Designed miniproteins, single chains, continued (2). Designs and how they scored, part 43

Each design is a single chain, and the fold is of that chain. pLDDT is the mean over its residues in the fold that is shown.

## One batch from the design tools (miniprotein)

Design m5570
Fold by ESMFold2-Fast:
Structure m5570 (fold): chain A 75 residues (1-75)
Amino acid sequence: AVEEKVKKIIGDQLGVKQEEVTNNASFFELGGHSLKSVELVSAVRDEFGVEIPLAEVENINTVQKLTDYINAKLA
């Protein structure tokens, strides 16, 4: 599922356990910052073929928001 892959990507990027990556957790609250946001955008593109504009990444910063965005682009 998209959600499980998003949780894995964020966990791997930030070095946190996947079980700590909840749907409501902000990428920034989990230790993310601007440089890690670029890596996150690249990982999403590589996994799903979905491109997130860098201007939008600050607004698409939780597992739930990322999952919803990716699902909308895959529809």
Scores: mean pLDDT 75

Design m5571
Fold by ESMFold2-Fast:
Structure m5571 (fold): chain A 69 residues (1-69)
Amino acid sequence: EAEELTRLGERALREGRYEEAVRYARRAIEIDPDNWRALAVLAEALEELGRHEEAREYAERARSLMPPP
């Protein structure tokens, strides 16, 4: 379910539905706080909404949890 919520958030982000992307990503991280993909979706959506400080915080969390290349 966290995976499905993350995918829905990614889709909403691609479609420019940033507020929906925020809602899906928040639900995903409530279930799995270490879900770096959901944290990345949340950060990008918040940045597009002009909430830059919050976006930065979530982007930093996502980066710390991302697997190395």
Scores: mean pLDDT 83

Design m5572
Fold by ESMFold2-Fast:
Structure m5572 (fold): chain A 123 residues (1-123)
Amino acid sequence: MAAEEARREKEREEKLKELALLKGRWNHLLLLAIEAGVSNEVIDAIVKKIDELQKKYEELDESLTEEDIKRREELAKKMIEGIKKILEERSTYISPEVEEKLLELVEEERLDEAEELLKEILK
């Protein structure tokens, strides 16, 4: 029915917008984490959340082909592998207690608290 179809399109567009904003917040957290020199474990936890959001976005975005998705995944994988290698080689020291707290905040999706903790490390 045309009315139900229009409603579904509006709900899909709103959900895509919400996912894009949330993905933006997680990408900002990833950049702060990279700058702070966090462990690869924390990077992997943040990337996992970004990948989950990206998958939800791709499921709703009917304009994306399987080839587009595959190209994005391959590029993202290569970029993250490069970042993790650089961070490992830098040997930046963050206390195990702070790393554990960051991992907890990421797993609990407490973005505001994770951002504040990373900003404190960067001072």
Scores: mean pLDDT 82

Design m5573
Fold by ESMFold2-Fast:
Order: C-alpha cells, then sequence, then structure tokens
Structure m5573 (fold): chain A 81 residues (1-81)
C-alpha cells in the first residue's frame, strides 16, 4: 500500500471501530483502537484530525450513556492527539 492508501484504510478502520463501540457499548475497545490508528497515521505523516472527530463522538456517546469512566478515557485520548 502507498502511504496515502494506507492512511485512507486507517481512516475507514477508525469509523468502523467507533461504530462497533457504539453498537456494543464497548467504548474501551473503540478508544484503544482509535488511539492505535491515530498513532499509525502520525507515523505515516498524516493528521489524526479525522480520528479526533470520531473520538469526540465516542466521548459524547459515553456521556449520554452515563459511562463516565469511558468518557474520561476518551477525553484523555483526545489530549494525546
Amino acid sequence: LSPELEAEVLEALAVMAAAIGKRSKDYDYAIEQLEKIAKELKELGFSPEGVKKVLEDIYKQALEDGDFESAEKARKALEKL
């Protein structure tokens, strides 16, 4: 894969990880996957802005569900981006 194609695949994987987290309510899994994807994007020289947006959505969803522990994990992950 070229770096550009690899970045596109990583962005698609971020959207999928978030969808899985929202459906399953396993926000810890989603946050962990999003952190890994953001790191890989940065290593390829691309902005993690798309992952940040997806992670913000997970943060809001966790708050709405009353999962304050997962919301705090998402907030800390956003600080690392």
Scores: mean pLDDT 85

Design m5574
Fold by ESMFold2-Fast:
Structure m5574 (fold): chain A 64 residues (1-64)
Amino acid sequence: VEELVREARELGRQLIEAYLAGDEETTRELERRLSGVLRELAKIDPEKAREVLRELGREFERAL
């Protein structure tokens, strides 16, 4: 669980950076990876997956 949470947060951070840089290809690749990690986390701990998703949404709002 902790490894998946850390991976999701790191991918989310990289996704925001790629998005702001206008790197559409990297953004799409990171979106696919992040979705996969979040799905795996949701199978183990759906409440933690929701918390991470809320955190990432907040970071996106802050970055935009």
Scores: mean pLDDT 80

Design m5575
Fold by ESMFold2-Fast:
Structure m5575 (fold): chain A 81 residues (1-81)
Amino acid sequence: DPLAEAARRVAELLREAGEKSTDPEIQKELDRVADEIEKAVEAGDLPRARELMARGIQLARKAGFTEVAEEMDRLLEEALR
């Protein structure tokens, strides 16, 4: 499933961005969204996974991870084609 694969990759990228963050609260927020994406995929709730991916992308952008956010946005758009 392309959307499930994209969601897992987005969760991975959110965790990587969190690890590079110097702010523990930003890391916690990004890790939380990554956890929620993984749980949605495991439950087969792809509509929720898609919503959480969009939320994670927005959070990454607000945190200053612009390149990671652009990569995640590309993954989401490709999965929806």
Scores: mean pLDDT 85

Design m5576
Fold by ESMFold2-Fast:
Structure m5576 (fold): chain A 63 residues (1-63)
Amino acid sequence: EAAESYEKAGELYEKLGNYSEAADSYEKARLIYEKLGNKEKASEALKKAIDAAVQDLKEIVLS
């Protein structure tokens, strides 16, 4: 249940350019999906969390 809310929060943070918050939100969604045994959604949330974290690093380091 809460996993979908965290996914939506991550998408909103990405739209706003807040990649650190987006990564955190996707990571929370991943943990919930793993707890539920939903490997597909957990994998997708993990990929989004990693992508957002990489974008956050690029904004800080590479501008």
Scores: mean pLDDT 79

Design m5577
Fold by ESMFold2-Fast:
Structure m5577 (fold): chain A 59 residues (1-59)
Amino acid sequence: SSLSERLRRQMEEFRPEGRESVERLKEELEEGVKEIQRAVGEVVKKDEEASKKLFEKAE
């Protein structure tokens, strides 16, 4: 908590130009995380379907 408060205070002391750059970086990072999460979801779904098909053949 003290570390989070210290980081927050440091961000508030940023100059306008610096703050804008940090905000853009945050948006890009958030979008990147979303894309990774979607890709992982698709891979998991395909793997689950493949596993079910294998068990069907094992009968």
Scores: mean pLDDT 67

Design m5578
Fold by ESMFold2-Fast:
Structure m5578 (fold): chain A 98 residues (1-98)
Amino acid sequence: KTAEDYYDKGLEYYSQKRYDEAAEYFEKAISLDPENVLAWLNLGDTYLKAKRYDEAIEAYEKAISLEPSPEVYQRLALTYEKAGRYEEAEYYRKLAEE
């Protein structure tokens, strides 16, 4: 099994709204290819959908460490807002507007 095979399986489960299984397969993909920014983003999106906000934040922070982008800052802002962490949400919302 390759990182790509695990990543594709993660996407399949995500499309089925099976977020716990999706997260497991994205984690397997990342264990084989830890620099795959898309896998970290999809893991963050998956945890966000599962309402696992702290885990979503960690995944998005890793994505930013590899490749910062306005899209990831917007995702972090939304996740912090849903977690009730409004000061951090405002900070990342402003970064997304740069």
Scores: mean pLDDT 88

Design m5579
Fold by ESMFold2-Fast:
Structure m5579 (fold): chain A 99 residues (1-99)
Amino acid sequence: MKTPLEILREGVRELARKLHELTQLAKGDPRLQEVVRKLYDLLDEIIDALSAGDVEKAVEAMQKLIDVLREALPLATPEQQRVLEEMIDILEKTLKEVK
């Protein structure tokens, strides 16, 4: 069975790949670029928590990231919405596995 830290690290790797894809889709979209900046800030918070072995702090930061993604959905194009929804699914699956 994977440890909580291993599950969270795998979720972060998948999330980082999707965030890179979203960054490309944000080119020429200042509103989504601001969302992407907030997502990178929260990703850094998750990475710092994982480096410290702080599962609770990592989970809290992931939940904040879901909230930012959900708030961004109504402002996004259909292609951007697909990537945002995929990121939400990755985070929700990751959080379910660490319970």
Scores: mean pLDDT 86

Design m5580
Fold by ESMFold2-Fast:
Structure m5580 (fold): chain A 82 residues (1-82)
Amino acid sequence: MRDEILDRIIEIRGYTPEQAEAMRKRYEELLPRFDEEVARIEAEYQKKLAENKDDPEKQKEIRFEYDVRLGLLEIRLAVDIL
């Protein structure tokens, strides 16, 4: 996931090894904050699932919201490392 975003950006932009290394260092600096936000979203997701364990329709909605929130964080990380 995290490394996949970085590799994708490097590939698409055709970065040199030097440019790729600079971007990787920036990525490593941002990872701790990203991991903290992911952990917070994961905890909230697990709580919502537990509250709706007997409602498949609500679980599907909760899962969709979780996927969207993670996707937005990944986009934000990708933009911040550019």
Scores: mean pLDDT 78

Design m5581
Fold by ESMFold2-Fast:
Structure m5581 (fold): chain A 106 residues (1-106)
Amino acid sequence: MKLHKVKRTVTVTVLLDSTGQPATFSGKLFVVHKDGTVEEPETTSSTVTVTQAPGEAVTVTVTVTGIIEEKDIGDLLRVVMTVTTAGVTNELWGPDVPISEDAEEL
């Protein structure tokens, strides 16, 4: 099948509730099809770990790259950032954006 490479860079500022505990940030990529079904493509994410005091905001940039099929061009691309700290995992959802026909052909 003909494959394309898509890339999203997401910057978030979050307030961490854990003192002295590391927070690990990574991203996931999803394709939202025209029928409303959601598929997770082959995804590579940068991973960032930071440690902050309670009440201190941290700014993190994560880059997510996914491999999609040509049939997914025109569908929506969704990025979800996962933050894990002190054994608790939270998700931050980015806006859905259309997949461009200019996506890199593999």
Scores: mean pLDDT 74

Design m5582
Fold by ESMFold2-Fast:
Parts: structure tokens; sequence; C-alpha cells
Structure m5582 (fold): chain A 53 residues (1-53)
């Protein structure tokens, strides 16, 4: 299970190992998002966690 977290106001570049569906949890809102393999650059206005399903 691959998981990564961003702090509020953070920009982060992650190397995603495999295509997957992730639970994105941010500001009390949970969504399922498709994340492709490879480099992913993400900005988070709120503390945000991505958890692979």
Amino acid sequence: MFTFTLLAGEVKTIEVPEDGIYLRESAGITTAVKVPKGKLTVYAPYDTTFTEL
C-alpha cells in the first residue's frame, strides 16, 4: 500500500510506482482519484493524505 501526505501549502513531487486508485482526504472531504504511474507534482491548500486502495 503506497501512501503519501502533503502539509497545507506544500508542493510535493512523488514518484508513483504503479497506476492506482487512491483515497484523497483533504479538509474533511474524501474522494477516490485515479493516479497514474510516474512523476506526480501536487499542491495542497490543506493537509492532504493520499492512500492507495
Scores: mean pLDDT 83

Design m5583
Fold by ESMFold2-Fast:
Structure m5583 (fold): chain A 100 residues (1-100)
Amino acid sequence: SSELRGLQSLAGSYAAGTREIAEETERIAKELAEKDPSLAEEAKKLVEEARRYAEEAQRLADEARTSDVATARGHLAGVREKYEKAKEILERVKELKEKV
């Protein structure tokens, strides 16, 4: 159905966005660790957490492709949640970089 396809497409877009956020987090974390080696461990943990959200978002988006409309809506909500959590991690790593 067009509704199901729309939900699946949107879930995929949020999953891709979550991956882009994880990549940006890794980029900033690397710069942070180079400027202040004492923050390298904290930066590494933030990267690992952002990558985990990206992997979880992709899994949910993949599951949405084989689901009915109701299940796909649930998976989309889950992907959006992972996206928002990844954004929070990105904001934390940016805040740490601004302090060095």
Scores: mean pLDDT 90

Design m5584
Fold by ESMFold2-Fast:
Structure m5584 (fold): chain A 56 residues (1-56)
Amino acid sequence: KVEELLRRIQQLENQIAALREQLKTASPEVQAKLQEEIAELERELERLKKELEELL
């Protein structure tokens, strides 16, 4: 259902925002790891948004 997709999108957006916030104060070692995680979550988010658009 649309509601399940919206909840998952919101959760991913929150996680991405939190990781971006941590990226601001992270060491170079941690920045590389956070960037990788952010990129993965952004791909998933884009996939879910596309799925949501198809349902509308």
Scores: mean pLDDT 83

Design m5585
Fold by ESMFold2-Fast:
Formats: structure tokens, sequence, C-alpha cells
Structure m5585 (fold): chain A 67 residues (1-67)
């Protein structure tokens, strides 16, 4: 559920700023059974700042579930 994803994301967001790095996101997605490339992750980084927020994380997970 979205609440489960939010709880998981919050465990990775140790400083509580609402963002995680590509490396942390990749490890999170691997724990969920996915193995996206850095280019696939970057496609969801809308402003190209090198971090992913929760909304971008949800969109990426939804896309991966369709692959």
Amino acid sequence: SDEDLKSFFSLLDRDGDGTISYAELREALRALGFDPTDAEIAAFDKDGDGVIDFAEFKELVAWLRRQ
C-alpha cells in the first residue's frame, strides 16, 4: 500500500528532508524485487537534482510493476 511504501521510504530518509539519493533508492527497489538502471531512476528525477522525493519514488515503483 502507499502507507507501506511511505514507511519504507521514511526508513531510508534518515535526515527527514523528504528525499533520498539514487544509491539509496536503488537499494530500496532491489529489496522490493526490482533492479532499475541509473538512467531509469534519472527519468523520474524531474528537476535533475540527483535526489528522489516520495512522489517520484511512487511513480517509479508503479512503472516498474508494469514492466
Scores: mean pLDDT 76

Design m5586
Fold by ESMFold2-Fast:
Structure m5586 (fold): chain A 92 residues (1-92)
Amino acid sequence: MELAEKARRLAEEALRDAEEALKLAENAKTLEEAIAAALMAIGAKFLAEKALELAKKAGDEEAIEKAERALELAERAIEIAMEKMKELSEEL
């Protein structure tokens, strides 16, 4: 089904975006870098949520698992980015 293919593509994109956002958040040295990482992570979370909804409708277990993993990583990236923003803001 076309829906399952779209769900898989979105889940893979969300997973890649979430992994990149997590790395950016972990390595953020400036407030601007931490904010950029947070925005990327929020985007990845939105994409993962959409992918998960489509994957559940399609009944594609692989896409569901990837979307759930992407959501987990995106949420972790948001948490780390917010912690970095607080830490870096205190230097001002």
Scores: mean pLDDT 85

Design m5587
Fold by ESMFold2-Fast:
Structure m5587 (fold): chain A 68 residues (1-68)
Amino acid sequence: MKFVVEILSEDEAVLKTSKDATLTLPDGTKIKLNGEVTLSTKDLILSVLEFDGKKVYVNTLDVEIKYL
């Protein structure tokens, strides 16, 4: 599975995925992903990604600074 975190600014980041996944924010909010989601950098980095019975912290994914 491919997941990419793109940091656009201090306050904006994008998580991209090639498959359906569920993102759980630090406040407990769950977001069903279908391709991509844009969130604050802080919330995204502290979130947990769940897919195919696997649970992964977003901060352990490859991080790309795409626009600087």
Scores: mean pLDDT 73

Design m5588
Fold by ESMFold2-Fast:
Structure m5588 (fold): chain A 66 residues (1-66)
Amino acid sequence: SSLRQKLLELIGRLLRVIGEIFDLELKLEKEEDEEEKERIKKEIEELKEERKRIMEEIKELDEQLK
């Protein structure tokens, strides 16, 4: 597989993670239960760390394509 194909796969994964964060932030806005709010906040933070990792992988691959 080419570096370009790997980059496209990472972009696809990034978009899915961004979508999941958006959905959880919308749920958090409407949530009234404090325990559930803390659970959702923790999931958002975990997904933000995953987003950061994917973005770093994209950056590294982009540098290799130059």
Scores: mean pLDDT 85

Design m5589
Fold by ESMFold2-Fast:
Structure m5589 (fold): chain A 67 residues (1-67)
Amino acid sequence: MAAETAAVARAAAAHGVPGAEELLAEIPSLSESQQAALTAGLMIQAVGMDVDGREGVADAMLAAMRA
């Protein structure tokens, strides 16, 4: 769970999602519910970026979580 959240946040940071780098530092200290909320927030931002022409960001984040 922490590893999945960290992988998603790293993928988000690599694709320029705002706030992802700051979130990475905090992930290991977050509760499971906080990690789930952060992952959902990053995915919502990635979907918004895809709609705005930044295609593949959400897919890259999902791939990182599954690796």
Scores: mean pLDDT 70

Design m5590
Fold by ESMFold2-Fast:
Structure m5590 (fold): chain A 100 residues (1-100)
Amino acid sequence: KEDLLKEIEEKIKEGILSPDEAEELAKKVKEQNIESEEIQNLILNTLKEISPEKDVDEIVDVVRTALILANKLKEENVITDEEYLQLKDDLTGILKETIE
């Protein structure tokens, strides 16, 4: 559980995650019974910590990576459609504050 959460955090920070890798991570989150709130908080906290330290282009890659993962978490029923939309709004809000 802790190793998987750390892997997800590191992948988001790198801003490099293929849809196939995101699907495998989402399946592992589901298999390990990680709670929806826990994974959502991990994603949001990871982006908030990174935002002040990275260039705009790097933040775009990080947000895109987080959105890909969030979509796969929704497809695996780890998060609901409503939770996905809220997470997407929160993530795009962080991006807008960084760019503007």
Scores: mean pLDDT 79

Design m5591
Fold by ESMFold2-Fast:
Structure m5591 (fold): chain A 74 residues (1-74)
Amino acid sequence: SRAEKVRKEALRILELTRRGDLEEVERLIEEYERKGEEALKAKDMESAIDYYILASFGAMEIAIRKLEERNAAK
């Protein structure tokens, strides 16, 4: 199902952020944003929403990690 595909990609983002591979997460966010734009142009609203959710989730996880690193340095 679509939900299972989104869950699998979200888990991949979580694993990458746990490993500190933030550059790979940023590349995935860019890929999701590109695919979301392509889906939107194709009027595939469901795929566009799924990709935008994944991109937003990845961006949030990076922001949390950077905030934790900044707070640990104080």
Scores: mean pLDDT 84

Design m5592
Fold by ESMFold2-Fast:
Structure m5592 (fold): chain A 58 residues (1-58)
Amino acid sequence: MTKEEIEELVKISVEDALAAGASPETILKSIRESAATTFTPEQTEFAVEVAEKAIAEL
């Protein structure tokens, strides 16, 4: 998965989770845990940064 695909997937996941009433803390934890099982450490850190930015903009 490319960085662009990770960014789009993470943003959609954050928006969906916030719409479902999940807290920012829960979303960040879930993204970090999910990313760590699927992505490289660099991609995991990138996914978390994208999620933090998306949450801050909403």
Scores: mean pLDDT 80

Design m5593
Fold by ESMFold2-Fast:
Structure m5593 (fold): chain A 65 residues (1-65)
Amino acid sequence: MTKEEAIDKIVEITGLSREEAEKAINLAEQGKFQEAYDLIKKHATPEQALEALSILMKYVKEKKK
């Protein structure tokens, strides 16, 4: 999964702007998953935020492998 694909999926699930989705990905790449989740949760339901967090965790795991 590319960074652009991860941004697109987060935007689709949560309705975040691309800029906010990119910020969440940058936080996740730094290991700041809680801060990324909190950012997403401001604009999405808890269920949508958890789905987006799952995408972020998968993206970071694939990038480091």
Scores: mean pLDDT 81

Design m5594
Fold by ESMFold2-Fast:
Structure m5594 (fold): chain A 66 residues (1-66)
Amino acid sequence: GREEAERLAAEAEAMGLPVTVAVFGNTVLVGSSLGTVGVVFPSEEEAVAFAEELAAKYPNAKLIKL
């Protein structure tokens, strides 16, 4: 869920690893060499907001909107 996605991004950032945050519809996928976590939101607006929040918080995160 959201907590696992935030933890994956934080762990990857701490290790200096690239993080990809991809938004497609109401789904956010957070990917790194450490793993991948997907989060489904009630709306596309909430998914975009979460993805933008993660990208702003973690400098190594690359935001991709599909």
Scores: mean pLDDT 83

Design m5595
Fold by ESMFold2-Fast:
Structure m5595 (fold): chain A 83 residues (1-83)
Amino acid sequence: SHMDQGMGAFERGDYEGAARHFQRELSKDPNNVTAWVYLGLAYRKAGDYEGAIEAFEKALSLDPNNVIARRELERTRELQRAS
């Protein structure tokens, strides 16, 4: 699956490849909150803090009580301010 391919790429440190796989997953299932969270993590690891913030905000728009998306959004905002 695109999720498995994206997670595998992420574990190997291929963050741009991971993001492409998660984007393909989201093209088929745009409400996949887990895919939005992993897309945000991949963007953040690649240094794309703006893309990461948008992905985490999308995850929270679909699942407002998502503890992981909220935590990772706050972490990303701190990293962006420190940059």
Scores: mean pLDDT 90

Design m5596
Fold by ESMFold2-Fast:
Structure m5596 (fold): chain A 57 residues (1-57)
Amino acid sequence: MEEALEKAKENATLEFKNGADSVTVTFEYEGKLYTVKFKKKPGTNEAVLESLEERPA
């Protein structure tokens, strides 16, 4: 799970660099779909975890 979250965070950081203020990433882990929402820290491109939810397939 941690590796998938790290990849999602990296994707969010790229989107923040491109001008996004909030990024939602959906990924599959062990046959389940997860949605993670990140927000941008003002003055940085740092991704802050806002929520992590398991979604129905």
Scores: mean pLDDT 75

Design m5597
Fold by ESMFold2-Fast:
Structure m5597 (fold): chain A 62 residues (1-62)
Amino acid sequence: SEKQFEEELEAFKKEMEAYRDKVIERLKNQKNLTDEEIEKFKAQMDKVIENILEIRKKLRKS
Protein backbone atom coordinates (compact mmCIF):
# COMPACT_ATOMS: atom_id res chain seq x y z
CA SER A 1 0.00 0.00 0.00
CA GLU A 2 1.38 3.41 -1.01
CA LYS A 3 -0.42 4.99 1.95
CA GLN A 4 1.37 2.65 4.38
CA PHE A 5 4.72 3.44 2.73
CA GLU A 6 4.03 7.20 3.01
CA GLU A 7 3.15 6.76 6.71
CA GLU A 8 6.41 4.81 7.27
CA LEU A 9 8.42 7.53 5.48
CA GLU A 10 6.73 10.23 7.59
CA ALA A 11 7.53 8.32 10.81
CA PHE A 12 11.16 7.87 9.70
CA LYS A 13 11.45 11.58 8.81
CA LYS A 14 10.01 12.51 12.23
CA GLU A 15 12.57 10.29 14.01
CA MET A 16 15.47 11.73 11.96
CA GLU A 17 14.32 15.30 12.68
CA ALA A 18 14.07 14.49 16.42
CA TYR A 19 17.63 13.12 16.33
CA ARG A 20 18.78 16.25 14.43
CA ASP A 21 17.22 18.45 17.14
CA LYS A 22 19.06 16.50 19.89
CA VAL A 23 22.39 16.92 18.05
CA ILE A 24 21.79 20.66 17.57
CA GLU A 25 20.89 21.08 21.25
CA ARG A 26 24.13 19.33 22.29
CA LEU A 27 26.17 21.57 19.95
CA LYS A 28 24.53 24.68 21.47
CA ASN A 29 25.30 23.44 25.01
CA GLN A 30 28.99 22.81 24.15
CA LYS A 31 29.35 26.46 22.94
CA ASN A 32 32.28 25.51 20.65
CA LEU A 33 30.44 26.68 17.51
CA THR A 34 28.82 29.99 16.53
CA ASP A 35 25.05 30.23 15.97
CA GLU A 36 25.78 30.64 12.23
CA GLU A 37 27.88 27.44 12.14
CA ILE A 38 25.17 25.52 14.02
CA GLU A 39 22.52 26.79 11.56
CA LYS A 40 24.68 25.68 8.60
CA PHE A 41 25.16 22.26 10.20
CA LYS A 42 21.39 21.95 10.73
CA ALA A 43 20.80 22.82 7.05
CA GLN A 44 23.29 20.10 6.02
CA MET A 45 21.53 17.53 8.24
CA ASP A 46 18.19 18.51 6.66
CA LYS A 47 19.68 17.85 3.19
CA VAL A 48 20.94 14.43 4.36
CA ILE A 49 17.45 13.56 5.64
CA GLU A 50 15.95 14.59 2.26
CA ASN A 51 18.52 12.45 0.40
CA ILE A 52 17.78 9.39 2.57
CA LEU A 53 14.02 9.81 1.98
CA GLU A 54 14.64 10.09 -1.79
CA ILE A 55 16.79 6.93 -1.79
CA ARG A 56 14.11 5.04 0.20
CA LYS A 57 11.47 6.06 -2.38
CA LYS A 58 13.73 4.86 -5.23
CA LEU A 59 14.48 1.53 -3.49
CA ARG A 60 10.73 0.83 -3.22
CA LYS A 61 10.48 0.98 -7.05
CA SER A 62 13.10 -1.79 -7.34
Scores: mean pLDDT 81

Design m5598
Fold by ESMFold2-Fast:
Structure m5598 (fold): chain A 68 residues (1-68)
Amino acid sequence: SKESNLKLLQETIKFLEKLLAEDPNLTAEEALAKAQRVNTAMAVILKELIEEGVKTVQEAIEALKKRL
């Protein structure tokens, strides 16, 4: 549902913000590997962003915030 999708986007942003706080140079590919161990739905979102050309965690956060 739209509500479940919004919640997933918000949880994905929060996850990425925590990773960025720990390592400001973390790549989107590295974040994807971490997401795959925690939540497969977040991993799918990150994989799609990487396929769209996103390379950094900061770029992924900015792209997801535009979808809210």
Scores: mean pLDDT 85

Design m5599
Fold by ESMFold2-Fast:
Structure m5599 (fold): chain A 65 residues (1-65)
Amino acid sequence: MTVEEALAEARLYSSENRVVRGLEAAVAGDRDTGLALLREELARAQKANAQNAIAYIERLMGLVE
């Protein structure tokens, strides 16, 4: 899966969340902003103990790096 494919899938569920914004930044070439937004969402998911969300966001961060 490419960052562009991940962005297209994320947009099917929500067009306004931080994951979508992070992936949009990464596709535009602003990798640092993309990673910062994904880390913020990862921290939120970790605080909520949302294991599926944690795994999903970690996978997206790997695509951006």
Scores: mean pLDDT 78

Design m5600
Fold by ESMFold2-Fast:
Order: sequence, then structure tokens, then C-alpha cells
Structure m5600 (fold): chain A 94 residues (1-94)
Amino acid sequence: LVEEVKSKDVKKQIEAIRRAMESPDTEEALRALEEGAKSKNKEVQRAVIDAAAESPDVEVGRRAALAVLKNSTDPELVRQAVAAAIDIIGRELE
């Protein structure tokens, strides 16, 4: 999973990020999302934000969104990452 996120193929990176959401291994899922957040490709970073927002694990989602915030220089992606983090925290508070 993490190795697929490191792929030079953007489509494979995005599919690996989506599969991370379905992984029962929380640590592997988080590593895959954090690796995707380091991508210089905006589509891959957006896929990480989408995966973070859809994560059933609040900690995985929160840390993935923060990873995009730390690695992205795109104002729109930063805004989306912040919005995802707020939504994730809101779900935890019920």
C-alpha cells in the first residue's frame, strides 16, 4: 500500500490512497495517507484530503488532513485540508 502511494503513476497513487481507507491496519492506512500528502501532484494531495474526510477513524483522518496542510503550497488544497480537519473533529464531538 505505502509502496503503491510512492508510485510514479498518479492513478496508482490515488487508488492506493482510496484502498488505505478500507484497510483494517490503521498504522498502514495512516502511513499511506501521509506519504500521499508528500506528493507534489495536486490530484494525489486532494485524494488524501478526500480519504481523510471519509475516514471512519478520527485520528487517521485528522493526521492525514494535517499532513496535507504541512506539505501543500496550494491555497485551495490548504483550505480543503483545514475544512476536512474541522469536519472530522465535529464528528468526534457528535
Scores: mean pLDDT 74

Design m5601
Fold by ESMFold2-Fast:
Structure m5601 (fold): chain A 107 residues (1-107)
Amino acid sequence: PKITLSPSEVTAKEGETATLTATAEIDVGNDLDWLKQLPGQSPQLIISNATELEPGVSSRFVGSGSGTVYTLTLSNLELSDTGTYYAVQRKYGPVSYGQGSKLTVVK
């Protein structure tokens, strides 16, 4: 199933909140993960099973939603939050990352 991320790109100031929305064509339950990619690096898992924060990831990152609509909320933005974010479903194969959402955090 296709996962659509909105917005495709966003620029926000440090200290603000950014929200990314992932919409699935069909119900994927809790089988949705959020990943962050820095330029030249592999994507790193940050939220698993729609809502579970990965160890070592900032508690400013919150995953919510189920079924077909999921949100990633990044509170109190830091410059280091700049990167490309992906939503990946694991319920149906083959797995694909699709188009990412590019977040740029500025002063």
Scores: mean pLDDT 84

Design m5602
Fold by ESMFold2-Fast:
Structure m5602 (fold): chain A 55 residues (1-55)
Amino acid sequence: SKEEFKERLREALEAADLSDKEAVDQEIVRLAIEALDEGIPREVIEEVIKEALAE
């Protein structure tokens, strides 16, 4: 669900070294692909990622 994806993304970002942009980008892409496979629309995934990175 959108909520589960948002939680997974937040947890991944909290655990990640945010100074390593390449590693962070790769993790975001991996989670986004999983969310797409679960049936979450791309537009919703992009919105959640944008909100998470705005913090």
Scores: mean pLDDT 77

Design m5603
Fold by ESMFold2-Fast:
Structure m5603 (fold): chain A 63 residues (1-63)
Amino acid sequence: ELKERIDELIARARTLVAQGHPLAQRALDLAEKAKEFLERGDVERAKSYIDGAEAYLAQAEAA
């Protein structure tokens, strides 16, 4: 579900932010935006921000 997916992204991003990965902060910001849009019922915007968060998180994890 989208909420669980967002919560997972936030948790992963916070771990990488604590480790000092700059791209992880961007992933966290996007994941928190996705949560805000989902809470407002804007599912399409939430999905877009989830995709962005996943892209930055994957790049941070690959570095």
Scores: mean pLDDT 82

Design m5604
Fold by ESMFold2-Fast:
Structure m5604 (fold): chain A 56 residues (1-56)
Amino acid sequence: MKDPLYENALKEIKKNKDISVKDSLLGRIRRLFPEDSPEVKKAEELINKAIEEYKK
């Protein structure tokens, strides 16, 4: 099952060919939710999963 956040993260990484897009994506989530929230933790996990998929 693919989360829309995971799919969007993977598309942005592929479009920019740069894993630093992780910082931009996490920055957007951190503006909406506290740093220690489950939403930020889930976003970080999904973005990391997208980076690992891109590296294959």
Scores: mean pLDDT 71

Design m5605
Fold by ESMFold2-Fast:
Structure m5605 (fold): chain A 80 residues (1-80)
Amino acid sequence: MTPEEQAAAARAAFLTVVDELYRLYFENPDAPKEVLEELKARLETAHGQYRAVASPEEAALLDRMAAIVLEFIDKKIEEL
């Protein structure tokens, strides 16, 4: 893989996890805690991988997006 292909793959992986969380939150509100914790771990992994290849401007935006999504997951876990 080229560095550009690796960056694109990391971005796609991060967005895929965010999309899965969005769908789970709105389409499956009764999802078990274990599924939410697994998605949280996957988001943290994908965030780290994307952040490693992101520009400084992208990294700052990514950190903010990840923080917001993680806050949503943590609140949903607390409701279970």
Scores: mean pLDDT 75

